# Designed miniproteins, single chains, part 25

Each design is a single chain, and the fold is of that chain. pLDDT is the mean over its residues in the fold that is shown.

## One batch from the design tools (miniprotein)

Design m847
Fold by ESMFold2-Fast:
Structure m847 (fold): chain A 85 residues (1-85)
Amino acid sequence: SPLDRLNEMLVSNIRTTLLSLGLSTEEVQEISDLAYEAIKTGDKKKLDEFKKKIEEVKKRFPEHSDLLDQILEEVERMTELSKKS
């Protein structure tokens, strides 16, 4: 579906961005998997887990807070769009 393709593209962009900030590949995989599942299923619990992980990343990299907020808003928007199928 077009939404599945958009989800894969967004998650790929999130993965690349978090790697560029210096997060470990393991942490990036965990965070990107949470985003993927939240968007795919519309699951608010997965979205909340993703949000908590991003807030912890913001504490470690406060200079990138605006970028991380944009990522969070995009995942929230896509998760909401998934519910309107």
Scores: mean pLDDT 84

Design m848
Fold by ESMFold2-Fast:
Structure m848 (fold): chain A 76 residues (1-76)
Amino acid sequence: MPVIYAESVEERDGLLIAHFVDSNGNPAEAYLAAPSKPDLTKQYLVVLDNGEYAILTKGTEPSEVNTKILSFVKEL
């Protein structure tokens, strides 16, 4: 299961935006569909914009996949 390494999550205009580095090494943002701002000291199961599952965790490494949407499923 691929990993998305988020460096931070911000609240912007009532939306949650995850900041990460994409698989090509570029800064990227994804909309995070979650009931509340996540504690990034935890790991989460998320669904990507292509419908596949990934792990959301804290990190500054290039993420293993690219997405514009992360949909929260559960804490791991």
Scores: mean pLDDT 85

Design m849
Fold by ESMFold2-Fast:
Formats: sequence, C-alpha cells, structure tokens
Structure m849 (fold): chain A 55 residues (1-55)
Amino acid sequence: MEVEIRGGGLKGRKEAIEAVEKGATKLKVIDKDEVGAELVKKYAESKGVEVEVEV
C-alpha cells in the first residue's frame, strides 16, 4: 500500500506513523522542508518501508 503525506513537520510525522501502523509499504513525502522529510524517511526505513521525497 502506497500512502502520500503532504506537508512535513509534526503533522507529517504523525501521518507517517499512522500509515506505517496501517501496513503501508511505501510513503511519498511531499514537502519542501528537507529536514522534516529526512526524519520521516529515517523512521519509515527503520520499519522496512520505502520512502520517496518530492519537493
């Protein structure tokens, strides 16, 4: 299951956690904030989930 997360920061991170808990296999993070996107990516990859970042 692929899930899009729009916006980073705390809200984006919460949505990423929920998506991973629901069994997402791939996340797309759409945010110009590279730091926020990197934190989401590291978390998801630690759970075996693929991450794509779009600016």
Scores: mean pLDDT 74

Design m850
Fold by ESMFold2-Fast:
Structure m850 (fold): chain A 100 residues (1-100)
Amino acid sequence: SMMEELKKKVEQMLKGLQEILKQLEDPSTSDSEKLALIQLAAQELLEFVESNPELPEEVKEKLKELAKRLLQAAADRDIATGKATLKEAIELLKELIKEL
């Protein structure tokens, strides 16, 4: 079904964000690499929203706001805020999977 396909896409996105979070939590990853990963997570969230118009409107708006916060954290060189915002995006996608 269309909902089963959407669920798989959300699960793939969730896995990608979790891999980014692991790298952000790795002390061997440099601060410059962590900032680039935060920017990458923001870009992936924006592309995910654009590519999946069937997502609930409230979810699309929340993901766009989280992406904006990730971009701001990267601009401010605030890895801690970037990491916290990425965790919020991961929890939002986990909740979305439960509803699908």
Scores: mean pLDDT 89

Design m851
Fold by ESMFold2-Fast:
Structure m851 (fold): chain A 90 residues (1-90)
Amino acid sequence: EDEIIELGLEALKEVGKAVEATDLSEEDREEIKRLVGKAREAMIEGNYEEAVEYLKKVAELLKKKGKDNKEAQEHVKKLEEYIEKMEALL
């Protein structure tokens, strides 16, 4: 449990870095904030499978919106790696 929580927190750090590197619209920022909030809530409730699904939605959105930004894509890759590690613990 502690390992999956730590991986989730590292995933959320990579989301923050990708958001800062990406020229996102206000609408996209609010959607990411909403999904991050749901991922955090799911982790607090011990619903790690649900948390992973919300993190995947964030990764998909950031990958699409930051497609032409190398720095953003590097953080999305790290986010996807943390998500994969979380899934391996499920």
Scores: mean pLDDT 85

Design m852
Fold by ESMFold2-Fast:
Structure m852 (fold): chain A 110 residues (1-110)
Amino acid sequence: GVEVTLSGSTSVPAGGTVTITCTVSGDGPASIVALALDADDGRSGVAGSSGKGVGLPGVASSGSGSTATLEISNATPADSGTYYCVGAGFDAKTGKPVFASSAGTSVTVL
């Protein structure tokens, strides 16, 4: 199966940097990683394994293979919310694409 883990900043001062890292593991020849904010009106971004994300002010993304990192610089309280990591791979038994998501991680900007 495909497994997804998320790690990152849980509490960030205003003007600081939110850093979230998403890692995909498991059975399959290919992995795609995306990280997204599930809360309304936050500066959300998607970081892919190709290192490209949504072009929002103060948002940077990077990625390599099974890992993607999202950075939100000059964070504001609007960047508070729940962040999710989504990975994709292939089921070794069926050859079909499979998707997995992490449990949400709450980030607070004060």
Scores: mean pLDDT 62

Design m853
Fold by ESMFold2-Fast:
Structure m853 (fold): chain A 88 residues (1-88)
Amino acid sequence: APSREEILAAALRAAEALGVPQEVIDAALSMPDPAMSALYLFSQSVALLAERHPDWSREERLEKLAELAGVSRSTLREMLEQAVRDIS
């Protein structure tokens, strides 16, 4: 399973590629759990993709998120599931 550090690195790559503001990234990184930081950044990235590409399906937006994170769609799914488990 991917580590907290690998998941956060993927979330940061996607956020940077999408131009998520530095203050939002800093707020995420101030969170006590890297898994919480990663989920927050993925959430912000998904919101930006939905705003920029309202005509895309949810799956198309998630495929683009995986591309920007530098991982496969299956790896992104595993990362999201693992991050949710890590904060539970």
Scores: mean pLDDT 88

Design m854
Fold by ESMFold2-Fast:
Structure m854 (fold): chain A 52 residues (1-52)
Amino acid sequence: VDAAAARIIEALRARGIAITDAQARAIARSLLASGVPLDERVLATIAAHYAA
């Protein structure tokens, strides 16, 4: 979960989006529970949600 959360934080930070560790961990847990891989498309979709 920590590695997945770190990837989410880094991807969003690269796009100028601020996110907390708690939010990133919650997203990572949800994706893992749903069997959704942390690929570039998923990271872009998460970033779009937080940018809007």
Scores: mean pLDDT 77

Design m855
Fold by ESMFold2-Fast:
Structure m855 (fold): chain A 56 residues (1-56)
Amino acid sequence: GELTKLTAELVELGASIEQAGRAGQLTFDSLTGFLSDKDVELAKEEIREIIEELKS
């Protein structure tokens, strides 16, 4: 899914263990149906913000 791809990009960019763990938890919660559609969109934005910080 999209969260899985974003999490992989975040890890490839050299995210910290804490950042990678957070993204992985959000991806897991999405895959298990724990997150609402709104929460999935917020999770994508959170991961994208971390990716942009890592690119800076």
Scores: mean pLDDT 81

Design m856
Fold by ESMFold2-Fast:
Formats: sequence, structure tokens, C-alpha cells
Structure m856 (fold): chain A 92 residues (1-92)
Amino acid sequence: DEALERLLRGVRETLGIDEEDLEALRRLLRERTTPEQLERALEAIEAGDLERAVEILREGGLSETAAVSLVAALRPGEGEEFAKEKREEKAK
């Protein structure tokens, strides 16, 4: 619960996301991840280890695209660059 709410608060503050979209994201994360996975992913994001955060979210059941997008939303700039790198890696 706490990790999920911290993550959703970060997304809301960064993106100015609507309440409807925030509820959709809360539902997706509750269905696809455990509280322990969210806590570990948040720790990795705070440490700047975006690759590790994506791995944790994917192991929980999120697609790579969803995990990368979520990490990018929580780390504007660095996260956007990371998402671009991942897209380019797929093109190789």
C-alpha cells in the first residue's frame, strides 16, 4: 500500500495526471505487481538504477513498455532518455 501510494503520488506530481488516469494506473499496478516489488522498484529509481527498476517491474508482470514508461514518468529527463535508449536497443 505505502509503496504504491508513494509511486502514484510521484506520477501525479511529475505529470499532473488526472484522477481518472491515476485510478487506472493504481488498478494496473495492483493487478500486476506486489507491494514488495513496488518498494524495490522505487528504491532502484531513487538510486538512479533505472535498468534495475524496469527488471523488477517486468518480473512482477508488467510489459517492458509499461515498465519503461512508468520509470520515465517518475524520472523526467533521465527517464525520457532511458526510454529512448530502450527503444533504440529494440531496433538493433
Scores: mean pLDDT 71

Design m857
Fold by ESMFold2-Fast:
Structure m857 (fold): chain A 95 residues (1-95)
Amino acid sequence: SLLEELREALREDDAERARELTREILEKDPSLAPKLLELAEEARREGRLEAAEAVYEVIALSEYASEEARREAFRRLVEIGVERLKRAVEAVTSR
């Protein structure tokens, strides 16, 4: 199923494939947005930020997802952005 393919893409941290699959899933069944958010959150917790970000981005920009799902996805995108900035600062202060 597309959800199984998305789980595999998230495990591999494949942002491009995760984005494509999330878009296809939402176009076919926008009621799956909460399940997509759940899968992205699992990936984020396991440190797969690139693929998780791709899923949140598709949901946040979706015309078909509920307003609640879009708001949650946007909130998660902000959290990922902050984490990236933190890692970038830590990388330059390693001297």
Scores: mean pLDDT 83

Design m858
Fold by ESMFold2-Fast:
Structure m858 (fold): chain A 81 residues (1-81)
Amino acid sequence: PVPRSRAEAEEAVEYYRGILRLDPGLAYALQRLSEALAVLGRDEEAARFRALSEQLIEARRARDEARYAALVAEARALLAR
């Protein structure tokens, strides 16, 4: 909507995608990527990364290593698009 905030959102997407290619389980980076995608109007992608961030935090809290690994694989697959 605003040119400056849009440019910052585009830079944030590239920055956090780079981080997540190294560590796709980093929930904080998934949340930040989701926020940047929402600013760009990419609402479906934003919702998917937000859900992954929340589910990764919950899996870690529950000490569910199998679910955590599955969510990391899902994040990696989405990032490869």
Scores: mean pLDDT 82

Design m859
Fold by ESMFold2-Fast:
Structure m859 (fold): chain A 86 residues (1-86)
Amino acid sequence: MKEKEIEIEIYRALAIIQLTVVLNDPETPEEVKKLVREAMDAIEAGNFDEAIKLLDKAIEVAKDNPDLVRALESAKRMVEKAKEIA
C-alpha cells in the first residue's frame, strides 16, 4: 500500500525539519544537540524505537527550557506517528 509509505515519509520529513530547527538554535545545549543528531540518524535508518528513546533523553536534558521541550515533544510525536503507520 503506497499511501502508507507516503504517510511514513511525511512524518519522517516533519520530524527531521523540527529537529533541524533545534540543531540550528544557538541556545540549544550541546548535550541536547548530540542526542538530536543521534535521533536524526535513527530516524533516517528507520529505527523509530531508538529515535523515540533518544528524544526522551533529550527532553529530560532540556526540561528547564519549555520551548525546547515543546519542540522535541512535537518531533517525538511525528516519529511515533511514523512508527504507528509502519
Scores: mean pLDDT 84

Design m860
Fold by ESMFold2-Fast:
Structure m860 (fold): chain A 71 residues (1-71)
Amino acid sequence: AFDLVRKAGQALAAGDPEAAAKYLNEAIEKSPDDPVVRGLARYVATHSPYGDEVLAALSPEVRERVRALAE
């Protein structure tokens, strides 16, 4: 999970929301309760400039989980 979170973060920094969504999707599917995974998901939903593009590229189930983390 941490390796996928790292790759997702690197993709966001590189301006690649599709790659970020792929890695975040896999991270949530493998470790949905991991605090680091949940932290990245919340950041994407609430603070990332690529948030909408990443959310659009997530699977429907993962997208629902990520949106539930937004306050």
Scores: mean pLDDT 76

Design m861
Fold by ESMFold2-Fast:
Formats: structure tokens, C-alpha cells, sequence
Structure m861 (fold): chain A 88 residues (1-88)
């Protein structure tokens, strides 16, 4: 239902903010929170991509940067594959 989806979106936004605050208070332990933060952001994006705008601006920028780095990584992999094919 829409109400259940909205409640889950609200829970995910709250959880992301909680994880960020925990990481700010203890950056060394914050590294252990990264997998949960990544999974929670991924679930939020799958449910409602527009809800990313509800996150802190720095987190929004970091998500955009991560998406950009993943795309660059794919382009590097494709270029390496092409060069391998040219050597064959």
C-alpha cells in the first residue's frame, strides 16, 4: 500500500540520518556502518528516488559522486577490454 511504502521511506530516511550522526561522533567505528548506510540508501532509491532530496546535501553529493565513480569504473573496464581485444 502507499501508506506502508511511505512509512518505510520515512524509516529509511531516519535510519540514514542516524547512521551519519553515529559516523560523525566516531569516525573509526563509522567505517563499520558504511555497508548498512550503502544498503539503506540503495533500498531508499529503489522505493522512492525522489526521497534522496530529503537527505543532507553532503550525502546527496556523495551519492552522486559514487554513481559517477561507478560509471567511470565501467568505462575503464570497457577500455581495458578493448585494448585486450586489440592485442589478441
Amino acid sequence: SMAERQARVDELVARINELIEQAKKDPEKGKELIPELVDTVRELRALDPSALARLPKQVQANVQMADTLIEIGKEIEEELKKRREELA
Scores: mean pLDDT 80

Design m862
Fold by ESMFold2-Fast:
Structure m862 (fold): chain A 81 residues (1-81)
Amino acid sequence: MKYAEKAKLLKEYAETVYKENIEELSEEELEKTGKLGEEQIEAAKKWLADKEAMKAAGVSEETIEEIEKELKEIEEYLKKQ
């Protein structure tokens, strides 16, 4: 699958999940999640590995947990494709 197609599927998945289950992420964070291609997934994992840096950037602990949960669900979704 092309990276562009993969990124589109990730965005569609994130938008679907947030519409039904989660509405607490900022629009910027939703866009970041929606744009998660392979490189962005790796970047997100790196950010989540350094939660202190995310908190210093103004991201709440609740938002960090939501991002972790969504990233895991996105990975599971991609495995089904």
Scores: mean pLDDT 58

Design m863
Fold by ESMFold2-Fast:
Structure m863 (fold): chain A 72 residues (1-72)
Amino acid sequence: EEEKKELEEKIERYRKLAEEINAKRGEELIEMEDQGRSEEEILEWLAKHDPETARKLLEIKELIEEERERAE
């Protein structure tokens, strides 16, 4: 059950980070994606204007990559 608790904690952390990003910068991120900006360009923009949100987005990316690697 340790693995189950770790997975639940990861899901909860992911959800909280996603909610915070969407609440603070959701509209701007959607506009940037609609403009065809790459993920790297969006991260660079966030790092300059909102480093806290950039850090949260990187944490989400790391959580997704960890889950992907374990699933494979």
Scores: mean pLDDT 76

Design m864
Fold by ESMFold2-Fast:
Structure m864 (fold): chain A 85 residues (1-85)
Amino acid sequence: MEEEALHQVLAAETGAGSALAALDHDPLGNVERARELVERAEENLDKAKSLAPYASEEVKARLDRAEALVEEARRRVEAAVREAE
């Protein structure tokens, strides 16, 4: 339970961070890649949330931070999509 929850949190953090980095380098060229990364990060975040009741307080705190990061990445993707119009 603990290791699985942590793994999903780490995957969500990595996906969201990669999406943000891609958009920072080339927002218009990387919008599709960033969107895919955010979609995967959201899936990993949902899996982590389903495991959260059985995880340590440390993993739960990290999950809250990962959720904020994924939300930020989603907002950045939405902004980039509008600019790509």
Scores: mean pLDDT 83

Design m865
Fold by ESMFold2-Fast:
Structure m865 (fold): chain A 59 residues (1-59)
Amino acid sequence: GPKILETQPSASWTLEESCQALCLSYGRGGKCLVYDNRCQFEPSSNGSTSPSDIEVISL
């Protein structure tokens, strides 16, 4: 399932760019969506991940 990551736009990056960079840094090659000014991360494997692992702290 999706994970909600706390991310903030930096001076050099928009929220969307920061969200994508965070996705890459997370090391799973998943997909990130910016929705309502939030970064939501979805891992590459859909529906096969442990729900406990979706609790992600912000960077």
Scores: mean pLDDT 56

Design m866
Fold by ESMFold2-Fast:
Structure m866 (fold): chain A 55 residues (1-55)
Amino acid sequence: SIQETVELWSELLQALVDKAPQAVIDEMISQLPEEFQPEAEELRQQFLAELAAQA
């Protein structure tokens, strides 16, 4: 459902902000509908690039 997708997306955003282990992020992305998985992966890559820039 739309509500469940929004909830999962919000949880993914929080996990990325909290710097959760990549295995946890992988699991969360896999729970999203396939149509949203590429966007979620792009979001993860943006967060990783941001962290690398701060190192």
Scores: mean pLDDT 80

Design m867
Fold by ESMFold2-Fast:
Structure m867 (fold): chain A 61 residues (1-61)
Amino acid sequence: GDAKAQEAAEKARKGGAAIGKGLGPEAGSNLASTDARRALADDPEVAEAAEKGAREGGKAA
């Protein structure tokens, strides 16, 4: 996609990772996904990136 969409996805992934560190991978990924959908409903790629980031962040914590 557009570079702007990729940057938004990266930002969502980092935000998701922070949530994952606090709540764990499963709860964090679900919360990050719903938060991203609320903020960026038109871009499913961003929601997926947030979920992935939360899962990875939770595993790293």
Scores: mean pLDDT 68

Design m868
Fold by ESMFold2-Fast:
Structure m868 (fold): chain A 95 residues (1-95)
Amino acid sequence: SEEAEKYLKKGAEYMLKEDYESAVEYFEKALEYDPNYILAWAGLGLTGLVLNDKELVDKYEKKLSEYTFNEEEGKKIDDIIRIILDKDKKALERF
């Protein structure tokens, strides 16, 4: 979904701003449009790790256990984690 992708990008943008509450809101918005959008689930999981929020982490891990990744999907998850950790705002635009 184009809307799911848009909200994923907003969630990642707010992660770069260290506005984790807004990041959660936009990742959840992405999931409203695509409930199986694994990148949005990964964004929630990463936010949960940063916030030390066990409920968010557990929710992500449960969804992850129900999903089989292909190599490309795993690479995209690694890329989003790298972008957020490195605060690479320019690379975020490619998502």
Scores: mean pLDDT 74

Design m869
Fold by ESMFold2-Fast:
Structure m869 (fold): chain A 82 residues (1-82)
Amino acid sequence: AAMAEARESVRQAVLKAAKAIEGVTDPDEAAKIFEEVLKSHPAIAEVKDVKAERVDDQWLRVTAKVTTKTGETIDIDVLVPA
C-alpha cells in the first residue's frame, strides 16, 4: 500500500543509508552498514532480507524489506555508487 508519510520516512532513512555506503566496494560490508543505518531510524521497527550485489564496477544494488512502527512492509531497491 502507498502510505505517503511512512514512505517519506523510509525514503529519508534509505537516502541516509545509501550515502553511508557510498564508496564501499565490498557488498557484504555495504549490506551490514545499510541495515544498521536503517535500524537506527525511529520510524523503522524491522529490517530484513538485506542484500547487496555488484551491478558493475561503479554501482551496487541494495535490496531490503523494511517494516515500519505502524506495521507496514516496504520493499527497498536502490543503486548506490561504489
Scores: mean pLDDT 80

Design m870
Fold by ESMFold2-Fast:
Structure m870 (fold): chain A 112 residues (1-112)
Amino acid sequence: SMYERMKSFLVRKFDLDEADKEAAKAKIDELLAKTQVPSTRITLLLARVLLGLLDDPEAKELREKIENDEASLTELSRKLYNLGVKQGLIEDTPYNEFMTAIVVNGILNEQG
């Protein structure tokens, strides 16, 4: 599934422990504190969403749609961008909106 493919990539990319949600949360929080790069911050937000680590109703709804294969690539990108802006992780700019779409597409096509 799209969910399993994206989750597997992000777990490997950030060296996350899927079996220990508290450790995974702490690692993502640490990495977010160390970076101001919008593409990295959005990628870490997607990891939070997919691992169920974010106590936000919009994040939970997005995760459920991805798990049920109900989210289109366009919807996933748009909702992730809006969530990133809402959480103060990235600025509301056309560049960051475009960048979020590129990041999501890249994660789905990790072979280049």
Scores: mean pLDDT 84

Design m871
Fold by ESMFold2-Fast:
Structure m871 (fold): chain A 90 residues (1-90)
Amino acid sequence: AKEKAKKILELLKELVKELEKVDPESAELLKIFLKNIEKALNEAKTDEEIKKIMEDVIETLKHFTEVLETKNPEAAKLVKETLEKIEEIY
């Protein structure tokens, strides 16, 4: 579980870098979210807790994609592509 979570965190870090090029405001929001997820994962003691955190990540990214589709379709595409990669790992 922790190894999959680490891979997902690295994908989110890459997403932040790509978003900084097209939507710096969304990149900053994702950086804050990423810090919160890293803290939650560090405090998690069981595979069940890690799974719940990863489910929250997936749901948050789905919501982020929906919001961005209206405001910045290019940014939405980047989030959606990252979400698809996360779902393949999860």
Scores: mean pLDDT 82

Design m872
Fold by ESMFold2-Fast:
Structure m872 (fold): chain A 99 residues (1-99)
Amino acid sequence: MLQEASQTLSELSEKLFLAIKAKDKDAAQEALEELDQFIQENKEVIKKMASPDAPPEYRKTLNEAYSKVLLAKNYFKEVGNTELADKAQQLSNYLLNPE
């Protein structure tokens, strides 16, 4: 269901954002991995959220998740974790243009 996926994406991206604001590296890593797993398991639903025919609220959710993941990329670069920074970059690219 698009609404359920949108709510989960918002909750997971917010969890990631809060961990980054707290500078909690372990919580941020866990939140990024959880978000990655959700995205991988729900690609078809997320693609539908990005459809031009979808309600604009879903595109807003994708844009907000994108911004939070991009902040995660910058955080992981700052703390020297290149692998997590690269993962965050890949997820941000996917959220910007879901395939």
Scores: mean pLDDT 87

Design m873
Fold by ESMFold2-Fast:
Structure m873 (fold): chain A 95 residues (1-95)
Amino acid sequence: MLREELLKLISELQTKIENGELKEEEVEEKVEEIIRLMEELGLNPELIENLREAVKNKDYIALMMTLGVVELEIAVREVVERKERRRAERLAELL
């Protein structure tokens, strides 16, 4: 699923930044890839703007914090969908 691909890219980018393995140009390229997936998933435009501003300002702390918020939003959406799916399955058994 696109969410799993996005979470994998975020995790890989976070790890590379933490280890100092990524150049500025590579960070910009990876963030644009993340933004593309976020737009396709219909995630909050404010988070997309925050990611672009963090890259523009070379603020890797703000970038890491915003990536954490994106991961949290995805995790919450997945938990809600999982609960709705279980509820639908249970209702099907009763009807």
Scores: mean pLDDT 78

Design m874
Fold by ESMFold2-Fast:
Structure m874 (fold): chain A 69 residues (1-69)
Amino acid sequence: SEKEKMLKDALKKLIERIDSLTPEQVKAALESILKLFPDEKEVNAKLKEIIDRIDSLTPEQIKAELEKL
C-alpha cells in the first residue's frame, strides 16, 4: 500500500518534469524508479518497454504511457 503510493507519487513527479528533461535524463529517472520498486513486476515491465523505446517517443507519448500506470 505505502510502496504503491510512493511509486505513483514518483511517476507523477516524473510526468510533471518530462518536458524539462532530455531523453537520457528520462531514461535515468525510469531506471531509478525500477531500482526503488523492484517488487512491482508489472509496472517494471512497462517501464522497461518505455526505456527501450525512449528515442522513438515524444514527451507527450511518454507522459501518456506513464499515466496508464
Scores: mean pLDDT 82

Design m875
Fold by ESMFold2-Fast:
Formats: sequence, C-alpha cells, structure tokens
Structure m875 (fold): chain A 78 residues (1-78)
Amino acid sequence: AKPTLDQALKLRDALEFAYDTLSSEEQKEKEIQQAKEALELDPNNVSAHAFLIVAYEKLGREDLAEKERQLLEELYPS
C-alpha cells in the first residue's frame, strides 16, 4: 500500500545516509550484524529490516535485499 511504501522510502533515505557515513567495511559489517541480532530478538523490527534492505542493496546482494523487502511487506501490510 502507498502509506507503507512511503514510510519505507523515508526510512530508506535516512538509513542510506547513515550507511554512507560509515567509513569502513568493518563498521558496515558490524551494523549489519547488529541489525541481524535485533531481528533475532524481535523478528518484527521494521527498522532492522529496512536497514538490511539498504545495506544489502549497497553491497549488491539483491537476493537478500528482496527477501527483506518481502518480510517487511508481510509485517507492514497496508
């Protein structure tokens, strides 16, 4: 739905900016690991899914980015 997509796009812009401020591959990997750990504790964490979408797109891992988009849409149907 449009409201869910708009919310995800706003999060994506903010998270893309945050991801781009990370200066090293080690720092980027730590943020990805923290998002994965957050999802182990709360699989419904929208922000963690949104961050992983951005991170995987930046890494060229479209298969993983698409998986996270599908999970986010399941959790946030509008």
Scores: mean pLDDT 72

Design m876
Fold by ESMFold2-Fast:
Structure m876 (fold): chain A 74 residues (1-74)
Amino acid sequence: FEVPEEELAKLSEEEREVLEELVRMIEQGTPIEEVEKFAKQKILELMEQGTPEEQVKHLARLIGKGIRYAEEQE
């Protein structure tokens, strides 16, 4: 699973780290339920830090694509 550089450029350093960690978890075969739980926690943390809703939605869409990719490989 590769995220285009253009999509990554729209993310902050912190958001990119969250996405990279999720990709790593998926590549390691982490159960989808745990990946979803991690994603939900990180999105909530970003919202609490004052990240704009539009940025959080963009990250959430990229995370959703990664989870779908992992589901299709099983």
Scores: mean pLDDT 74

Design m877
Fold by ESMFold2-Fast:
Structure m877 (fold): chain A 55 residues (1-55)
Amino acid sequence: ALSRFEQDLLAFAATLPPELAAQVRALLDAMRANPSRFAEYLARMAALYREHRAS
């Protein structure tokens, strides 16, 4: 089962263009593999979100 946070991020990714959605999913997979870098991955996701909003 996915955590609520992962479910919410996947739902958010579904609203993005496929290329950005793939990057968000890759960051989620990286967070699952190394949770100690969680803050780094959140910052990268925030950057992708800002890029999407600027488009």
Scores: mean pLDDT 71

Design m878
Fold by ESMFold2-Fast:
Structure m878 (fold): chain A 100 residues (1-100)
Amino acid sequence: SMLEEALERLEELIRRLEEALGLDDAQTAKVTAEVAAEFRELLEELIEREEDPKFRKGLENALKYLEQLEADETDPRRLARRLLTLVQLVAKSLRERIEE
């Protein structure tokens, strides 16, 4: 299903961020930027295809929070950790929706 494919993509983004946090600041910054861009694309795709207004609003709120994180956090490690938490939260929400 579309949600199961999205969950697999989110789990891959989580793994990439966890691996990047074991690297130097330059590599952490590079991977974090790549993950943020891919996560934004995935959120936009999910928002366009989501038929449930309440769930769509949750995804829109996640996208707004991502934009705030990118604007407010200049430290690459803190940005990576905060992004990891956001991606994990969205993955949890998708998993709960799939189990309904």
Scores: mean pLDDT 88

Design m879
Fold by ESMFold2-Fast:
Structure m879 (fold): chain A 59 residues (1-59)
Amino acid sequence: SSMLEQEKRRQALKISEEGGRTAKEVHDALQKSREDPEEGRKEMEKKAKEGKERIEEIK
């Protein structure tokens, strides 16, 4: 296989892993929103943004 195809596959795997991590962090923040809705929402938005930034860095 070409080096280009291998690199694309590695990037896709890293993006998938970061996506899973971000989903878990957002889920944990949503659980906290049950106790403090305003604080939990801010935490959720922060984790979603951090996840997007990590994914963009991989690309």
Scores: mean pLDDT 77

Design m880
Fold by ESMFold2-Fast:
Structure m880 (fold): chain A 78 residues (1-78)
Amino acid sequence: MDEFRERVREAERENSRLSPAEATYYTAQRSLEIAREYQKRHPEEGEKALKEIEEWLEKNKDKYDNAENVAKFIRHSL
């Protein structure tokens, strides 16, 4: 669990070198990949977390404040 949360934090740190739009998209994609890897190692917990993340992303497609908020939600869902 802590391992995957730390990987999401690493994606957040990488976004500091990108434009805001690129940072948001990049962080969302990488964080989702980390969540999918978590699901493979923890099928029951990861399936629920991934579903919640996908539902949040779908509802907030036009409402991303920044990459940090996306990564924070994904990290808290793991």
Scores: mean pLDDT 65

Design m881
Fold by ESMFold2-Fast:
Structure m881 (fold): chain A 91 residues (1-91)
Amino acid sequence: SAADGLRLEPDGTSGPLATLARALGMSDTPSAIRQFQRSLAALVLTEVEYDGLFDEEFREAVIRFQRMFGLPKDGVVDAATLRALRTYHQL
């Protein structure tokens, strides 16, 4: 799916989220999502049980994060959202 017209090199292996996660230094999608949820929980005090999937609870945490950093509040983990998270948390 399209995500903010990101211009990272496509590996042609997984979906956009996996590609963005790999660019962040994570090559396993479930582990990357789990790490993102932990980082988001630490930042916005949102604790939810996830299976490493992009669920409604994770989406809401992303929206809170996006609101905090002045990003579009659409709950999509795009390049801007990942870059902001990485910069803030030094992932």
Scores: mean pLDDT 59

Design m882
Fold by ESMFold2-Fast:
Structure m882 (fold): chain A 72 residues (1-72)
Amino acid sequence: SYKELGQQALAAAEFFAESTLMLDPEKGEKVRKKVEEAKREAEALEDDKKAYEILKKTYDYAADVYRELKDS
């Protein structure tokens, strides 16, 4: 379901935000802020599919930042 997919995307985004914070505190705080904003926006929606789309975009962003930092 989109509810489950959204929860998985959020958990993954939070994981990458925390991992980024451990490697680069400044960059990690920026990622964490975007994840928290996306979580609030998604929770305000009563549409699980739209909530998932917001959380997936945020997950993709967080994963990209972490990957770039990890591969440096």
Scores: mean pLDDT 86

